# Designed miniproteins, single chains, continued (4), part 39

Each design is a single chain, and the fold is of that chain. pLDDT is the mean over its residues in the fold that is shown.

## One batch from the design tools (miniprotein)

Design m13338
Fold by ESMFold2-Fast:
Parts: sequence; structure tokens; C-alpha cells
Structure m13338 (fold): chain A 70 residues (1-70)
Amino acid sequence: SMKEELLKKVDEWLAKKREEIDRYEKETGDARTAAVRYTAASIIAIGMELEIDWNGMTMEQLDERIAEFS
């Protein structure tokens, strides 16, 4: 369904964001900042999922939201 495609896009964004944070932690040794960024990314992903479920969202609108948080 369209909702499944949108939710998959959120999951893919979150996975990529976590990979970027893991690389940051390995390069800097800053585990605290990495943990904060992990939590923030998870909260943002939940927010996107809620907007998809409750308000309906087009793929274009989701891409715009992802760009804001990248």
C-alpha cells in the first residue's frame, strides 16, 4: 500500500541516519553526542510515522520533511 511505501522510506532514512551517527562516534569517540543524536533521530522518525498514520502524507511531502532533518 502507499502507507507501507512511506513507512519504508522513514525506516530507510532512520537506518542511514544511525549509520552516519555510528561513523561520527567512531571518528570522534563522543559517545554522549552520538546517544543524543540517536534519540533525536528516533523521535523524528516517530513524528513522521504519526503524520503518515493520522494526517496522510504524499511521498513528496515526506521527502521535504526528510530534507529538513538531514
Scores: mean pLDDT 87

Design m13339
Fold by ESMFold2-Fast:
Structure m13339 (fold): chain A 78 residues (1-78)
Amino acid sequence: MEKLVEKAIKRFEKIKKEAEEKGMENTLKVTKESLKELKKAQEEKASDQDLANLITAQSIRITGAILDDLFRERQKKL
């Protein structure tokens, strides 16, 4: 669904911008890769189901990267 993909792209772009501003290197890297994969799937005219599955998988990956960056920042403050 076009609307679901557009929302996901906007969300990932916002995460990318926040990661750049905060120096969250892993989040920035993973979010850039996720945007490339999502845009490629869109260009290849992937099914709505495949796009939904990809958005879910990439959201999980991005969340993991955010947690890793937060863990590293916490380690520096200890």
Scores: mean pLDDT 80

Design m13340
Fold by ESMFold2-Fast:
Structure m13340 (fold): chain A 102 residues (1-102)
Amino acid sequence: MKERAIEAATKYLLSIEDFIESFVRAYKEADPETLELLLEKLRHALATVLQKEAGLSPEEAEEIAKRIVEELIKVLDKGEELTEEKIKEIVRKVVEEYFEEN
């Protein structure tokens, strides 16, 4: 289950490169309304993918999706780039920590 969730979330995030670029741009331009809208869309899409492809409950999927999005923002807050490797690290860390807690 854990490995399937990591694979599903990672595959999805890497498949939406154009969306991630738009998200990073909105963050750098300090457009908080657009950023909030993009964050909400990303969170809901990730939760849907986790439910459909990993078989997680809605509650589990929403919590994991929320934590992933929060970690992506932390990378940007530190002035770091959202590289493919960073995205993979974040997804693995969040999913592993969630399953250790629950």
Scores: mean pLDDT 81

Design m13341
Fold by ESMFold2-Fast:
Structure m13341 (fold): chain A 78 residues (1-78)
Amino acid sequence: DPLRQKRIDMMREARPVIEKAANAKRKALEQGKTDQVKRIDELERELSRAINAGDVDKAREAMQELEKEIEKLEKELS
């Protein structure tokens, strides 16, 4: 099943950024930055949709956007 294999590969590729997002959201919630948490949640939903659709290009775009948003949040938390 080519779609199943693409989902597995994309999920493996996405795992580090999803873990970073989870850590950043926890720190943001501790500091009351709920709007930034909502933005990361939106990007995570976009990534999940792309992975479920087997859209590698969309998944990578979503991962890059999520990484950028995490970097912005981490700077605000520092």
Scores: mean pLDDT 84

Design m13342
Fold by ESMFold2-Fast:
Structure m13342 (fold): chain A 65 residues (1-65)
Amino acid sequence: NVSEELNRLATEDPDPAIRAQAFQLSVDYGVQLIQIAVTEDDPAARAQRVAALDARVRAQIARLQ
């Protein structure tokens, strides 16, 4: 769960720089989820866009560690 991992890093990571980056990623992730929800009418295409966003954010989380 991307939201759970971002929240954990933003609140629990011992490095304040990682916490700040995780918080910013959480904000950006939320904004992009809203953009997908309001711009994509096809539920299958919406699911693909969310999966692609989740994969991208997981890669960004991995680069923080």
Scores: mean pLDDT 85

Design m13343
Fold by ESMFold2-Fast:
Structure m13343 (fold): chain A 61 residues (1-61)
Amino acid sequence: SPEDLQKLIEQLRQNTQETEQKLLELAQKEKDPDKKSYILNLRDIIRTGTEVVIASMQARM
């Protein structure tokens, strides 16, 4: 149902924010600039990927 999809969207956003925060903390502890850049890029990929999934779900509501 649309209401169940909306609930799932909210859950996905929350889980993504928690993952982004953990990756930021990991990047802050990283001494290698290439590895730090890679971790920060992973944060952006995870956020963008989640937004694409959410947009796909909303298109079916």
Scores: mean pLDDT 87

Design m13344
Fold by ESMFold2-Fast:
Structure m13344 (fold): chain A 75 residues (1-75)
Amino acid sequence: SMSNLQERIQAGAQAAEQAIEEMVKNGSDPSVLVRRLESLLDDKDVLIRQAELAKRRVPSAKPYMDEVIERAKKL
């Protein structure tokens, strides 16, 4: 159902936001964040939105997030 799809999308977005917050706190490799976002988010518009959030919250990840956004736009 559409409700179940929306719940899945929202859960993925929440998990992505948690991964971004963990990156802000521990400063780990941005490539790990790339893999997590792309594995958690199948919807390209949600992936773009979360990558834009990651760019704002983790400025050092900007080049990695720009690549995620460009790949997502081609889906």
Scores: mean pLDDT 81

Design m13345
Fold by ESMFold2-Fast:
Structure m13345 (fold): chain A 85 residues (1-85)
Amino acid sequence: SATVARLQEAVDRMLAGMRELLSIPGAPRSMPAAAARELLESLARAAGVALDDSWIRVSADGTVSFADLEAALARLLAAARAAAA
């Protein structure tokens, strides 16, 4: 569907940005949990799927690592594909 294709494009762009940051010594490897939640909620709303709070893994310092964000984005994309089938 067009919705799934747009979500895939957005996810691919975010993953490319995170990979670029991971190649830079000293660059951030995480984002604030509030920002990660807002991003995932916005994408879920645009894709017409319910965000499962269990997909968001918050570290002890109140951040979501890029690895955990990638996992959450993958779950969101899988849910959107299932909803579109």
Scores: mean pLDDT 84

Design m13346
Fold by ESMFold2-Fast:
Structure m13346 (fold): chain A 92 residues (1-92)
Amino acid sequence: SEAEKLFEQAKALFEQAQAALAAGDLEAAQAYLAEATKLALRAMVLAGELKVASEEQLERVEELLAEAARAYLAGDLERAEALGREAEAVAA
């Protein structure tokens, strides 16, 4: 299934993000986690686990959650939470 392929790719990128973070490469960790987040969201939509009104809405949610992931890894928990809430509002 396409959704399963995207989940496997997201998992691999998440593992790369963890390895980069452990190595002290914050920039690489942020890039991997952002991409993993976008692929996981796309996989959830394809699997029917996440409902979105349009492709444009999905792209906006992907961008907000990818930025939240970058903020989280940078230690900016307040910004990560705010972006997560904004993504939830867009998806509603």
Scores: mean pLDDT 83

Design m13347
Fold by ESMFold2-Fast:
Structure m13347 (fold): chain A 93 residues (1-93)
Amino acid sequence: AEEELEKFVEEQKPKADEVYEKGSEKEQKEFLVEFAFEGMELLRKLIEEGKYDVFNKQSGRELTEEEVKEVFKEYEEALKKKAEEIKKEIEKE
């Protein structure tokens, strides 16, 4: 799980660097939203595979499947809220 997340971050870094060096403010915000949603899809896949090590490390204890799903739901809701805020900022220019 940790290796999959590390690889995901490494693969996104060149795109992030390009967008932040050459991209518009709109493109930077759109990249952040896309990156976050792709990261959440990876976390969902890891949960489906029973790979809770990332969540366990962050919580400092072994989580049950139910606890991992609840934490993931909270992260997904927070991400959706943040994405809507960013979309409103893009619409304002």
Scores: mean pLDDT 75

Design m13348
Fold by ESMFold2-Fast:
Structure m13348 (fold): chain A 68 residues (1-68)
Amino acid sequence: GPLISADDAGLAIAGALAKGLMTAEQAQKAGRVLKEKGPVVTAEELKEAALAGGMSEEAAEEVVRMAL
């Protein structure tokens, strides 16, 4: 599938946070997991990072949708 840059993943997380789909703590935790995965991630890796941050399945799917 398409690769997502760390910048695009970060913008998607910020957008979802602005919509109230997650807490700032969940966004920061997801961001830390993404940094461990490197400068580019797959849609599945972005979803895994969001879920590891404590986001709901619905919020994680919206983050992936916004990043693509």
Scores: mean pLDDT 82

Design m13349
Fold by ESMFold2-Fast:
Structure m13349 (fold): chain A 65 residues (1-65)
Amino acid sequence: DVIKEVAVKILGVALQFEVGLDKVELKDNTVELTGKIETDEAKELLKQFKEALESLGFKFVFTET
């Protein structure tokens, strides 16, 4: 679904901008984020992003550095 792919890319870029993540990657049905989360607000945004992606049928993986 092209709409799902575009939505995931837009959300990934928005999240990267808002929380200062190092990397956002889409691989098939998996969204992988890499970075350091230092605020409670950023943790909440990641949680909401995970829930949104899972509702769209994607898997969410976060790697903290």
Scores: mean pLDDT 70

Design m13350
Fold by ESMFold2-Fast:
Structure m13350 (fold): chain A 83 residues (1-83)
Amino acid sequence: MPPVPVVFEADDEAGTITVTNTGDQPVRVRVYDEEGRLLDEAVVPPGGSKSFAVPGSGPRTLTVEATDESGNSFRARLVVDAP
């Protein structure tokens, strides 16, 4: 399966995860905590970016999932060490 054309970036100082959609289709982004609880979700438009706030302080391991309209999905684990 082709990968979903997204870039995931963690920002420790801001306590955020930013998702950039580099493709030509909308992607649905879901952010999960270490227990698999959904923290936030949004649709990122083609060529757009969305920042998600990570709740709490200290190191958090989050799972970010991007799913396109064709049903392709990509998951990554990101560590955010918010102040």
Scores: mean pLDDT 79

Design m13351
Fold by ESMFold2-Fast:
Structure m13351 (fold): chain A 90 residues (1-90)
Amino acid sequence: SDSDRQQISDVIRDVQMVRDMIRNGYATEQTVQSMFNQIVTTMNQVDSNVGRQIQSIGQNTINAIRNGNYTQAIRYIDDMIRMLQSMYDS
């Protein structure tokens, strides 16, 4: 639906903001977790299978941040953006 497409578009923007925060060195585990909780809640309303995938990738992203592996965190975020963009374009 047009409403689902708008929600996916908004989620892509929010995930891109998380990417910017990580890239620019102001991402904390707490802030990223809070943003991912909101993203997962929204995507569970659109598609619960995708919501679960985002929750899994989100946890991997937080673990990478916790370990100081910001390069790996960005790779997980880029995977999430590609998945969401594919849904939006479908």
Scores: mean pLDDT 89

Design m13352
Fold by ESMFold2-Fast:
Order: C-alpha cells, then sequence, then structure tokens
Structure m13352 (fold): chain A 69 residues (1-69)
C-alpha cells in the first residue's frame, strides 16, 4: 500500500466514526428532546446547524471515496 492510500484510509476511518456518532439513534433522540425545550426559531437554527454538520461529514466521506446514505 502506498503512503497516500494508507493516509486516505485512516482519514476515512476517522470520518466514518464521526458520521456514525452524528447519525446514531441515541444522539438523534437526545437532540429531539433538546429541541422540545426550545422556541420555534431556536429549533430551526439548531436543526440547520445539525444538518450542516451531517452534510459536512457526508461531503468529506464522499471526497474520500466512501458511500453514505
Amino acid sequence: MSKEELEREMEAGVWRIHYAVLTSPRIQQGFDKYLSTLSEEQRKEETEKRNKLIEDAKEKLRALGEDVS
């Protein structure tokens, strides 16, 4: 394996773990409970922030050659 291939696989592994944590049912359930304590405008802002984090992780994984749903 080349140095470049190894570095790519290591980076993809880190991002796969990050994405798995962000999209876990437990984290989603906790987020939903948190949203129920907020105003409508705050709920929109927090949802947009979370969606951005998930999309950034997907984008990074796709750039590394990984498929994400």
Scores: mean pLDDT 79

Design m13353
Fold by ESMFold2-Fast:
Structure m13353 (fold): chain A 93 residues (1-93)
Amino acid sequence: MTIEEIIEKAREAIEKGDIEEAKKYFEELIKLVEEKLPIVEPNADVDAVVDSLRKALEEILKYLEKNEPEKALEVFESLIESLKEKYPKVFEE
């Protein structure tokens, strides 16, 4: 599965309020970033980026548990935009 496919699946799960699917695809996103980031951006602090992703996941899950999928989606989209700006090579396929 490509990074864009994982992002689309995570987005769909968040929009539906599907906590289990959102967590599943977000964990796949974290794994892909952890594997790809040190290859394409060798000077990046991979641990700091992974920690930021895990904190975002916790916030997204808290909004979904409160039945606020729109706020969860705002957190997700802001994160994806930030990653694309800082580490565009992670998204090159």
Scores: mean pLDDT 84

Design m13354
Fold by ESMFold2-Fast:
Structure m13354 (fold): chain A 94 residues (1-94)
Amino acid sequence: MLSNEEALERIRELIEETLGENPAFASLVEKARAAGATEEALEDVVLFAYSLLQEALDAGRISEEEFQAMFERIAEIYEEATGRRLRLLPSKKL
């Protein structure tokens, strides 16, 4: 099983490889790691990564095919680490 810390690192590497370094994203990943890599912190990192990919797609920096492939890989990493299906909305209390 992939750990939440390993998932944070893989998502960070994947975004940096595709879009380059983003200081706000790097800061969020470090905050998530410092918080003990909770499922909620990992979800926040995934949502931010999705936003960066969407902005890159809208700006024409990546193709729709690259966006889809990146999103699928991020979702797979999240689901492997947490055992939960990825939601594009922030976690809500029941």
Scores: mean pLDDT 77

Design m13355
Fold by ESMFold2-Fast:
Structure m13355 (fold): chain A 55 residues (1-55)
Amino acid sequence: MIEITYDPETGEVTISGGEVTITLKDGSTITGEGPITFNKSEIDSATASKVPKFV
């Protein structure tokens, strides 16, 4: 299960619970599984692995 947490005070976004690829505005990419934290203002795009959701 992918979990996304946003901190409005710092502007930080944390993504956990699956494999994530984040593309920053400078064209660099970060790929990994586990908690990855970055500033929302520095993101160009983000993708995450989809996990089947059971009832």
Scores: mean pLDDT 62

Design m13356
Fold by ESMFold2-Fast:
Order: sequence, then structure tokens, then C-alpha cells
Structure m13356 (fold): chain A 95 residues (1-95)
Amino acid sequence: MKEEIRKVLKEGFDKLLEIAEKDSPEFAEIMKSIYDKLLELVDDPNRTLEEILEAVESVAKGIIDLAKRYNHPRLDEIEKIVNETIEKLKEIAEK
């Protein structure tokens, strides 16, 4: 399960970084920092799956809010990637 979560997070953040790097290097660095923190959370043996999902959903909202504040030209694509990543993580949790 945690390995599948790591894979889904990597796929989502790889897509976000590709978009971010084209228009905002600063936004890309923030995404890298967030990704590293989420991986630390996933790898923490004291965190439940529910706590990990809650943290990822909170971070997802933060990413969308940040993209809106930056008036990002690809906001719709960012929202789509974030939402698809959350849906995949929820599917893993429902196994």
C-alpha cells in the first residue's frame, strides 16, 4: 500500500513539475518541497493511512490555492492533476 501511494504521488508531482517548470521556477521549487514532505509522512511508521490521506488532501487544496494566487496560466491542468492524484490515492485506501 505505501509503495503504491509513493508511486501515485511521484506520478502526480512529475506532471505538476513539468507544468510548473515551464512558467514558474519558484512554484516548481515549492512543489519539490511539498513532495519531499509528503514522502516523509508516507514513510513515517507512526502515521495511519487516514492521517496520510488527510494530509495529502490538505496539501492538494494548498497547491490549488497557491496556483490561483500566482495567477498560473495552466491552473485548470494543475487542478485536474491534483484531483486525479487524490482520486487514485482514495482508490488505494479502499482496497
Scores: mean pLDDT 78

Design m13357
Fold by ESMFold2-Fast:
Structure m13357 (fold): chain A 68 residues (1-68)
Amino acid sequence: MEERALIVADYFIAEGDPVTAVRVVAELFPDISEETLDRIYERARAAATPEQLPELDKVYEEAKKRMA
């Protein structure tokens, strides 16, 4: 599961859509570890434009709250 989540995230990041990477992973892979979600967020954030960062951060925080 976690390896597949990383592959899906990397696909969307490569396509220039880091926000969708985090959102889709949180929706399709709800059972991933917090560590894996954090790794995906770090990769997405590194690829994100300044305009994408506010939405990316909101999606990430929403996913983190769901895991708690």
Scores: mean pLDDT 82

Design m13358
Fold by ESMFold2-Fast:
Structure m13358 (fold): chain A 85 residues (1-85)
Amino acid sequence: KITELLNEARRIIGESGASLPLQVAAMLLLTIAQVAIDEGDKETALSALKGVRGLVEQALARGEITPEQAERVLKLIDEVEKLIK
């Protein structure tokens, strides 16, 4: 279920050492992705998920999120992308 995958991504990011602004931005983008998916707007959904990927990669580069947490979030996003493409 797409909602379960997105909620798991939210949980991992929220439990990470990522800065509060990055966590808020990621949560907003995940919410935008969910709404876009529910409305059938694949372009907006993919754009929002790409934004989350960028934030996770930035957090990983800064050492704010562990490689394991980053891998898990990116895998969840990849699974959502496959379900909507």
Scores: mean pLDDT 87

Design m13359
Fold by ESMFold2-Fast:
Structure m13359 (fold): chain A 78 residues (1-78)
Amino acid sequence: MSDEEAVARLRELLAAYPHRIETGEDGGFGGLVLVPRADVEAVRAAIEAAFPEYELTFAEVPVPGTDRVFLGIRGRPR
């Protein structure tokens, strides 16, 4: 899969949520999605299932006073 194809796939997967996804400068992809806390595990699992060719890194930053989380995503080619 090309990095452009990976970005397009991830954007489709995250279409229901506010997101910013781009190709990585060293290959792969990276970005951020704003997700309800209750959905974080399901979204992570869906991304892991969609990108077996990539090493995935996630970072969670809760939005204080809300039920939402900024989920940072980094995928690097294996």
Scores: mean pLDDT 83

Design m13360
Fold by ESMFold2-Fast:
Structure m13360 (fold): chain A 79 residues (1-79)
Amino acid sequence: SLEEIGRQAIQRLEEGVPLSQLSKLEQLAAQLLGVKETLGKYESVLENSKPEDHPKIEERKKLLEEKKKELEKQIEELL
């Protein structure tokens, strides 16, 4: 699965394998997993943040959602 490809790619990077040795699909899958994990944390960040900070947090979340869509499109173009 794409999630398994991403997890294996992250593990290889953590073991010191150069990014250049990963396929484009492995690189994109790893990035997509990172973005999804960060987005999952944003809901709890918003709940625990001051109302005055919400506009800046929401803007960052929006940029990550756009990055997620871009990565998903690039992966679809490879498959």
Scores: mean pLDDT 82

Design m13361
Fold by ESMFold2-Fast:
Structure m13361 (fold): chain A 55 residues (1-55)
Amino acid sequence: EEKEKSIKGLKERLEKVEAFLKYQMKNSDEKTKKGYENALKQAREFYEKEIEKIK
């Protein structure tokens, strides 16, 4: 049950990070957009690994 709450919190944080980065990507030049694409990939990998550690 504590694990479920932690997983939910991580998913909500990832969702907010993804929304922020996607917004920035749409309003950025090509070079900056690539930076945000890398940040989005790293954020997804980080949160997915944290969720797996809790399981």
Scores: mean pLDDT 80

Design m13362
Fold by ESMFold2-Fast:
Structure m13362 (fold): chain A 66 residues (1-66)
Amino acid sequence: MDAAEAEAAALAGGDRGGAGAGRLSQLLNIKPSDGTAEGGARAAGEGARSPGVAGSAGQFNALMAS
């Protein structure tokens, strides 16, 4: 639980700079891109260009903290 909360907070922080979320997205996209899972996954840059997805984690953490 604590680890999950800390990870969610890291993703929320990454949302601002895209560091945390972007890093995770790139790692996930690297594997499927290499394996050619799906069209979207093949676009590794798309994961890095989608910092808004991290915003969800930020909202999640805020609600959890409340």
Scores: mean pLDDT 48

Design m13363
Fold by ESMFold2-Fast:
Order: C-alpha cells, then structure tokens, then sequence
Structure m13363 (fold): chain A 100 residues (1-100)
C-alpha cells in the first residue's frame, strides 16, 4: 500500500540521518514530520511546532545577528505555520527563518 511504502521510506531516511550522526533534535523533528504524514493529529503537530520553535531560537541566538524581539517573531511565525497550516508549511517557514 502507499502508506506502507511511505512508512518504509521514512524509516530509511531516519536510519540515514542516524548513521550520519545528525543531532538528536533533528532526528526527533524528522520522526514527528513522518508521523504527521502517516497519522495527522493535533498532538503530533503541537509537539513538532514546540521543537521547531526551540531549535530555531537556539540557532538564531547562536548566530548573534538577531535581537530577542526578532527571534521571538520568527519563532511565532514558525509555530503559526505548523499549527494553522501543515507540517510542510511549518518546515518551509522554519527554513525561511534560518535563511533570513
């Protein structure tokens, strides 16, 4: 079935990330994105949004190019995209915030 193929592909990507030594937080976010694709539910999206916000804040703070207000606005935007849109919209907003 299509869902079985999606699950297998997701598992393979997760294995590649683990083998490459990706940070645990990145692996967890990928797990949640895959779970949302297979079994959409508000709790999974809420957890994904929370982790994306926390990771974005840490990355922007580490760069030192942003004020606290700018970091909070970026984090709020990413949260809104995940919760009001989709996991894909949230991921796109996250990547856009990192590129800014």
Amino acid sequence: SHMEKLKKEGEAVLEEFRAAGAPEEEIRMLELRIKDLLEPDPETREELARLAEAQLRRELEARGDFTPAEIEAAAAGVRTAYLSGSAAAGEAAYQAALAA
Scores: mean pLDDT 80

Design m13364
Fold by ESMFold2-Fast:
Structure m13364 (fold): chain A 90 residues (1-90)
Amino acid sequence: MLEEVVEKVLKILEEKKENIEEALEESIKLLEKAKRENADNKELVEGLEELIKLLKEAKEKKWSVEEVKNSLELEYELWKILSGEDKYLK
């Protein structure tokens, strides 16, 4: 679930590369919607809140698309390790 949401955010960033502010706004809205639709899944909600916080910081600090993508991927990898969602690494 969180993987699918992260992939959708990365796709938005690629498709709207010329409008990073719009890409970040759309991504934040998508994450907030996912959080509302999965409110009973505490672990997913916590992951989504961390991603929302990261994207809001990226918007405030005027990060580049590459910085946002790298930070998002790192945050997701850390989430996978901490939550035990790592399906491909031993």
Scores: mean pLDDT 76

Design m13365
Fold by ESMFold2-Fast:
Structure m13365 (fold): chain A 87 residues (1-87)
Amino acid sequence: SDGNQKYKREEILEGLDMAAKALSGKPMTEETAKYAYKLAEEYRELAEKNGPGKGDAYRIASEFLDSIGAMIDAIFKIEEEQKKKKL
């Protein structure tokens, strides 16, 4: 298929570490989800500005941050369900 997604192993690990460190110390709350999404947008812009190599780590980190934000959003949906079904 026409497409170009090549990441160095070192960049993948660096991006993962960046995303993990940014969020691993924070509680899984709405505030953290908003922070993750904002940081993902910022890192995506940095990835574009820096280009290949240095930009790769930012791009990978942005993808992980977006995914973590979505995971936290799923927690909120569970909490809403709990509120609706409370006895």
Scores: mean pLDDT 77

Design m13366
Fold by ESMFold2-Fast:
Structure m13366 (fold): chain A 71 residues (1-71)
Amino acid sequence: SMAARQAELDWINEQLEKLEKAIEENPDDEILIDVEAAFLLMSIEIAYRHGYITEEQRQAYLDRLDELLER
């Protein structure tokens, strides 16, 4: 349903904000950043497995994750 899809997308966005905040507030804490990145990856995989995002959307999220970790 559209409501279920929106909830999973909101969850991905919440995990993205957590990772971005960890990088901004604790840029030298590589363990914390890796842990938050893992949670984001899990949220992306769950949404993909539920069919709420396409393969192209999944790849776009993974590319964004990689860009954030290059800092």
Scores: mean pLDDT 86

Design m13367
Fold by ESMFold2-Fast:
Structure m13367 (fold): chain A 74 residues (1-74)
Amino acid sequence: MKTFTFVAKVDGTLHLSGASYDVTLNGKTYKNVTGDVEVKKGDKLVITQNDTGVPFSGVLFAPTPDGEEVVGMF
């Protein structure tokens, strides 16, 4: 399984597609997440892909319009 840990530097939306994910947001775990997760500046995130045998694809962080930096995790 692939696991990614990061701290959000700006407000934005995390787009999850192509698999089911477990998302830990500020120490609280949400299981079998797909779709969009709202993220605030300073949020601590751990994302784990639940599916095995498939490529890790479809994790994208889109900042709100005030500071445009797109981060893709594949």
Scores: mean pLDDT 67

Design m13368
Fold by ESMFold2-Fast:
Structure m13368 (fold): chain A 65 residues (1-65)
Amino acid sequence: GPTSAAAQALEAQLRAGGFLDGPLGNTAGPAEAQALAEYLVAIGARANADPDAALVAALTAILAA
Protein backbone atom coordinates (compact mmCIF):
# COMPACT_ATOMS: atom_id res chain seq x y z
CA GLY A 1 0.00 0.00 0.00
CA PRO A 2 1.01 3.67 -0.26
CA THR A 3 3.11 5.47 2.35
CA SER A 4 1.31 8.16 4.38
CA ALA A 5 3.34 10.83 2.53
CA ALA A 6 2.23 9.41 -0.84
CA ALA A 7 -1.38 9.21 0.36
CA GLN A 8 -1.26 12.83 1.55
CA ALA A 9 0.20 13.97 -1.79
CA LEU A 10 -2.57 12.13 -3.67
CA GLU A 11 -5.30 13.57 -1.41
CA ALA A 12 -3.88 17.10 -1.80
CA GLN A 13 -3.89 16.72 -5.60
CA LEU A 14 -7.46 15.33 -5.57
CA ARG A 15 -8.54 18.30 -3.41
CA ALA A 16 -6.78 20.80 -5.71
CA GLY A 17 -8.50 19.22 -8.74
CA GLY A 18 -11.91 19.41 -7.06
CA PHE A 19 -12.37 15.64 -6.70
CA LEU A 20 -12.18 15.67 -2.88
CA ASP A 21 -13.59 18.29 -0.48
CA GLY A 22 -13.11 16.42 2.82
CA PRO A 23 -10.09 16.61 5.15
CA LEU A 24 -6.85 14.85 4.24
CA GLY A 25 -6.67 11.33 5.64
CA ASN A 26 -6.67 7.67 4.68
CA THR A 27 -7.35 6.87 1.00
CA ALA A 28 -9.04 3.59 1.97
CA GLY A 29 -12.42 5.29 2.62
CA PRO A 30 -15.35 5.01 0.16
CA ALA A 31 -15.50 8.77 -0.50
CA GLU A 32 -11.76 8.90 -1.24
CA ALA A 33 -12.05 5.80 -3.45
CA GLN A 34 -14.78 7.61 -5.41
CA ALA A 35 -12.64 10.77 -5.70
CA LEU A 36 -9.71 8.64 -6.88
CA ALA A 37 -11.93 6.94 -9.49
CA GLU A 38 -13.12 10.34 -10.78
CA TYR A 39 -9.54 11.63 -10.90
CA LEU A 40 -8.37 8.54 -12.81
CA VAL A 41 -11.25 8.89 -15.28
CA ALA A 42 -10.24 12.53 -15.82
CA ILE A 43 -6.64 11.49 -16.62
CA GLY A 44 -7.77 8.63 -18.88
CA ALA A 45 -7.78 5.67 -16.49
CA ARG A 46 -10.70 3.32 -15.85
CA ALA A 47 -12.94 3.94 -12.82
CA ASN A 48 -13.04 0.21 -11.95
CA ALA A 49 -9.23 -0.18 -11.77
CA ASP A 50 -7.56 -2.00 -8.88
CA PRO A 51 -7.19 0.55 -6.02
CA ASP A 52 -3.47 -0.08 -5.41
CA ALA A 53 -2.64 -0.04 -9.13
CA ALA A 54 -4.87 3.05 -9.51
CA LEU A 55 -3.02 4.83 -6.68
CA VAL A 56 0.37 4.05 -8.29
CA ALA A 57 -0.90 5.33 -11.65
CA ALA A 58 -2.29 8.51 -10.05
CA LEU A 59 0.99 9.20 -8.23
CA THR A 60 2.93 8.63 -11.47
CA ALA A 61 0.66 11.16 -13.24
CA ILE A 62 1.08 13.67 -10.39
CA LEU A 63 4.90 13.33 -10.52
CA ALA A 64 4.85 13.77 -14.33
CA ALA A 65 2.82 17.00 -14.06
Scores: mean pLDDT 54

Design m13369
Fold by ESMFold2-Fast:
Structure m13369 (fold): chain A 85 residues (1-85)
Amino acid sequence: MLKELILESSKKSGIKIKIEGEEPNIKFIPEEGDHEKSIQLLKEFIKLMKEKNLDLPLGIISGPLLEKKLIDINDIAEMLKELKK
C-alpha cells in the first residue's frame, strides 16, 4: 500500500523519485524536483490517504524532502493542517 501511494503521488506531481527496500522499511528518495512539485507530491499523497481511509505517517515523505531542502518546516505544518481537514 505505502509504496503504491508514493508512486501514484509522484506520477501526479511530476517529481522524479526512487523507492528502495520493502515494507515496512521503505526509503523514499527524491531524485529530481523543486519546491512546487514537492508540495504537490505531499498534497496528492494526503489526498490518496484520505480517499483510501489510511492513516500513514507523513514523515516518510516529508522527511527526505526536508533533508534535501525541497520543503521547509512551515510547509510540513501546512500539510499537517491539510491532513486534519
Scores: mean pLDDT 77

Design m13370
Fold by ESMFold2-Fast:
Order: C-alpha cells, then sequence, then structure tokens
Structure m13370 (fold): chain A 87 residues (1-87)
C-alpha cells in the first residue's frame, strides 16, 4: 500500500519538475506512469493510494498543459499530507 502511494507522489513530483523546465516529453512519461499507478491502485481497491495517485496525476496534468504551477504544487502538498496519514 504505502509503496504505491510513495511511487505515485514521486512520479507526480518528477512530472511537475520536468514540465517547469520545459521538458514536456519527460513530463508526459512521468504522467503516464502516475496514471498506471492510479489504475493499479483502483484495481486492487487501495483507496488511499488511489487518492494520492489521483492528486499526483492532476498536478502533473496541470503542469504539462502549461497551467498554474502553484496549483500543481498545492495538489502535491495535499498528496504528501495524505501519505503521512498512512503511517
Amino acid sequence: MIQLAQNALSLGQQAVKAAEKGDKLTADIYLGLARITLGVSKLIGDEQSAEIAKLSVEAAEIALKGGDIKKAQELLKKAQEKLKQMQ
């Protein structure tokens, strides 16, 4: 459970950082991997990992589309807070 949530958050963070640098290809790859983690979390019924993965995917999508990076960072902070609750 916690490893899926940690992986999703890490992938989302890397996607946002790549998008900030203008590396859209790398950002899109990390977004794709985060979406796979979301799908797996939903398939196995891990609602906590699915929620963290959903926030990470939303942050990466906002950043990749040239949206509000501050909004993307706020979503990642929310995901990180939820991850801390899984301890």
Scores: mean pLDDT 83

Design m13371
Fold by ESMFold2-Fast:
Structure m13371 (fold): chain A 99 residues (1-99)
Amino acid sequence: ADEIRAAADAIEAATTPEQVLQASRDLIKAGNKAAEKLRELGMTEEARKIGINTVAISLLGVAAANETDPATSAEIRRQAAEHARDLADFVEKALKKAE
């Protein structure tokens, strides 16, 4: 889940559209890696939920990158980062349950 948290921090800290888009790509990669690990552990429903939430959060990143008002863009990035951190917590909880 550390990679998802790192992507969340990068989304929130981004100052350019390219930085937001790169952090969103990093989030997708981290989320897919977590989903694959949970599928290997037989946690198919948890893996599916991670995939859905990763896509939804990445779309907020795209929205922030396309937003021309800096204050609105910053608020969308903050919301995306919060949702990504919630996703990281969900991954950590699912992995503990699989043990």
Scores: mean pLDDT 85

Design m13372
Fold by ESMFold2-Fast:
Structure m13372 (fold): chain A 81 residues (1-81)
Amino acid sequence: SEKEKLREQLEKRTERTREFNREMLATEAKLKSEGVSEMEILKKLREMIDEKYKEGFIDEATYKVLMSQLDLREEAIKRKG
């Protein structure tokens, strides 16, 4: 049914998003431990999001949400400086 297809698509999207979020968190933690600046970390995360979108691992809606989250984080950093 259409509802079952939508549920499966949402579950697949959710799992891919969770996997990628774990990868981003691991990358951020590593870069922070290496003394990389928050702005350079955000740049690396943007590159990772672009690559995952290009390879079709995340859809456009997920891409927009993740990029918007990084935009908010960048704004917060700029307000501190």
Scores: mean pLDDT 82

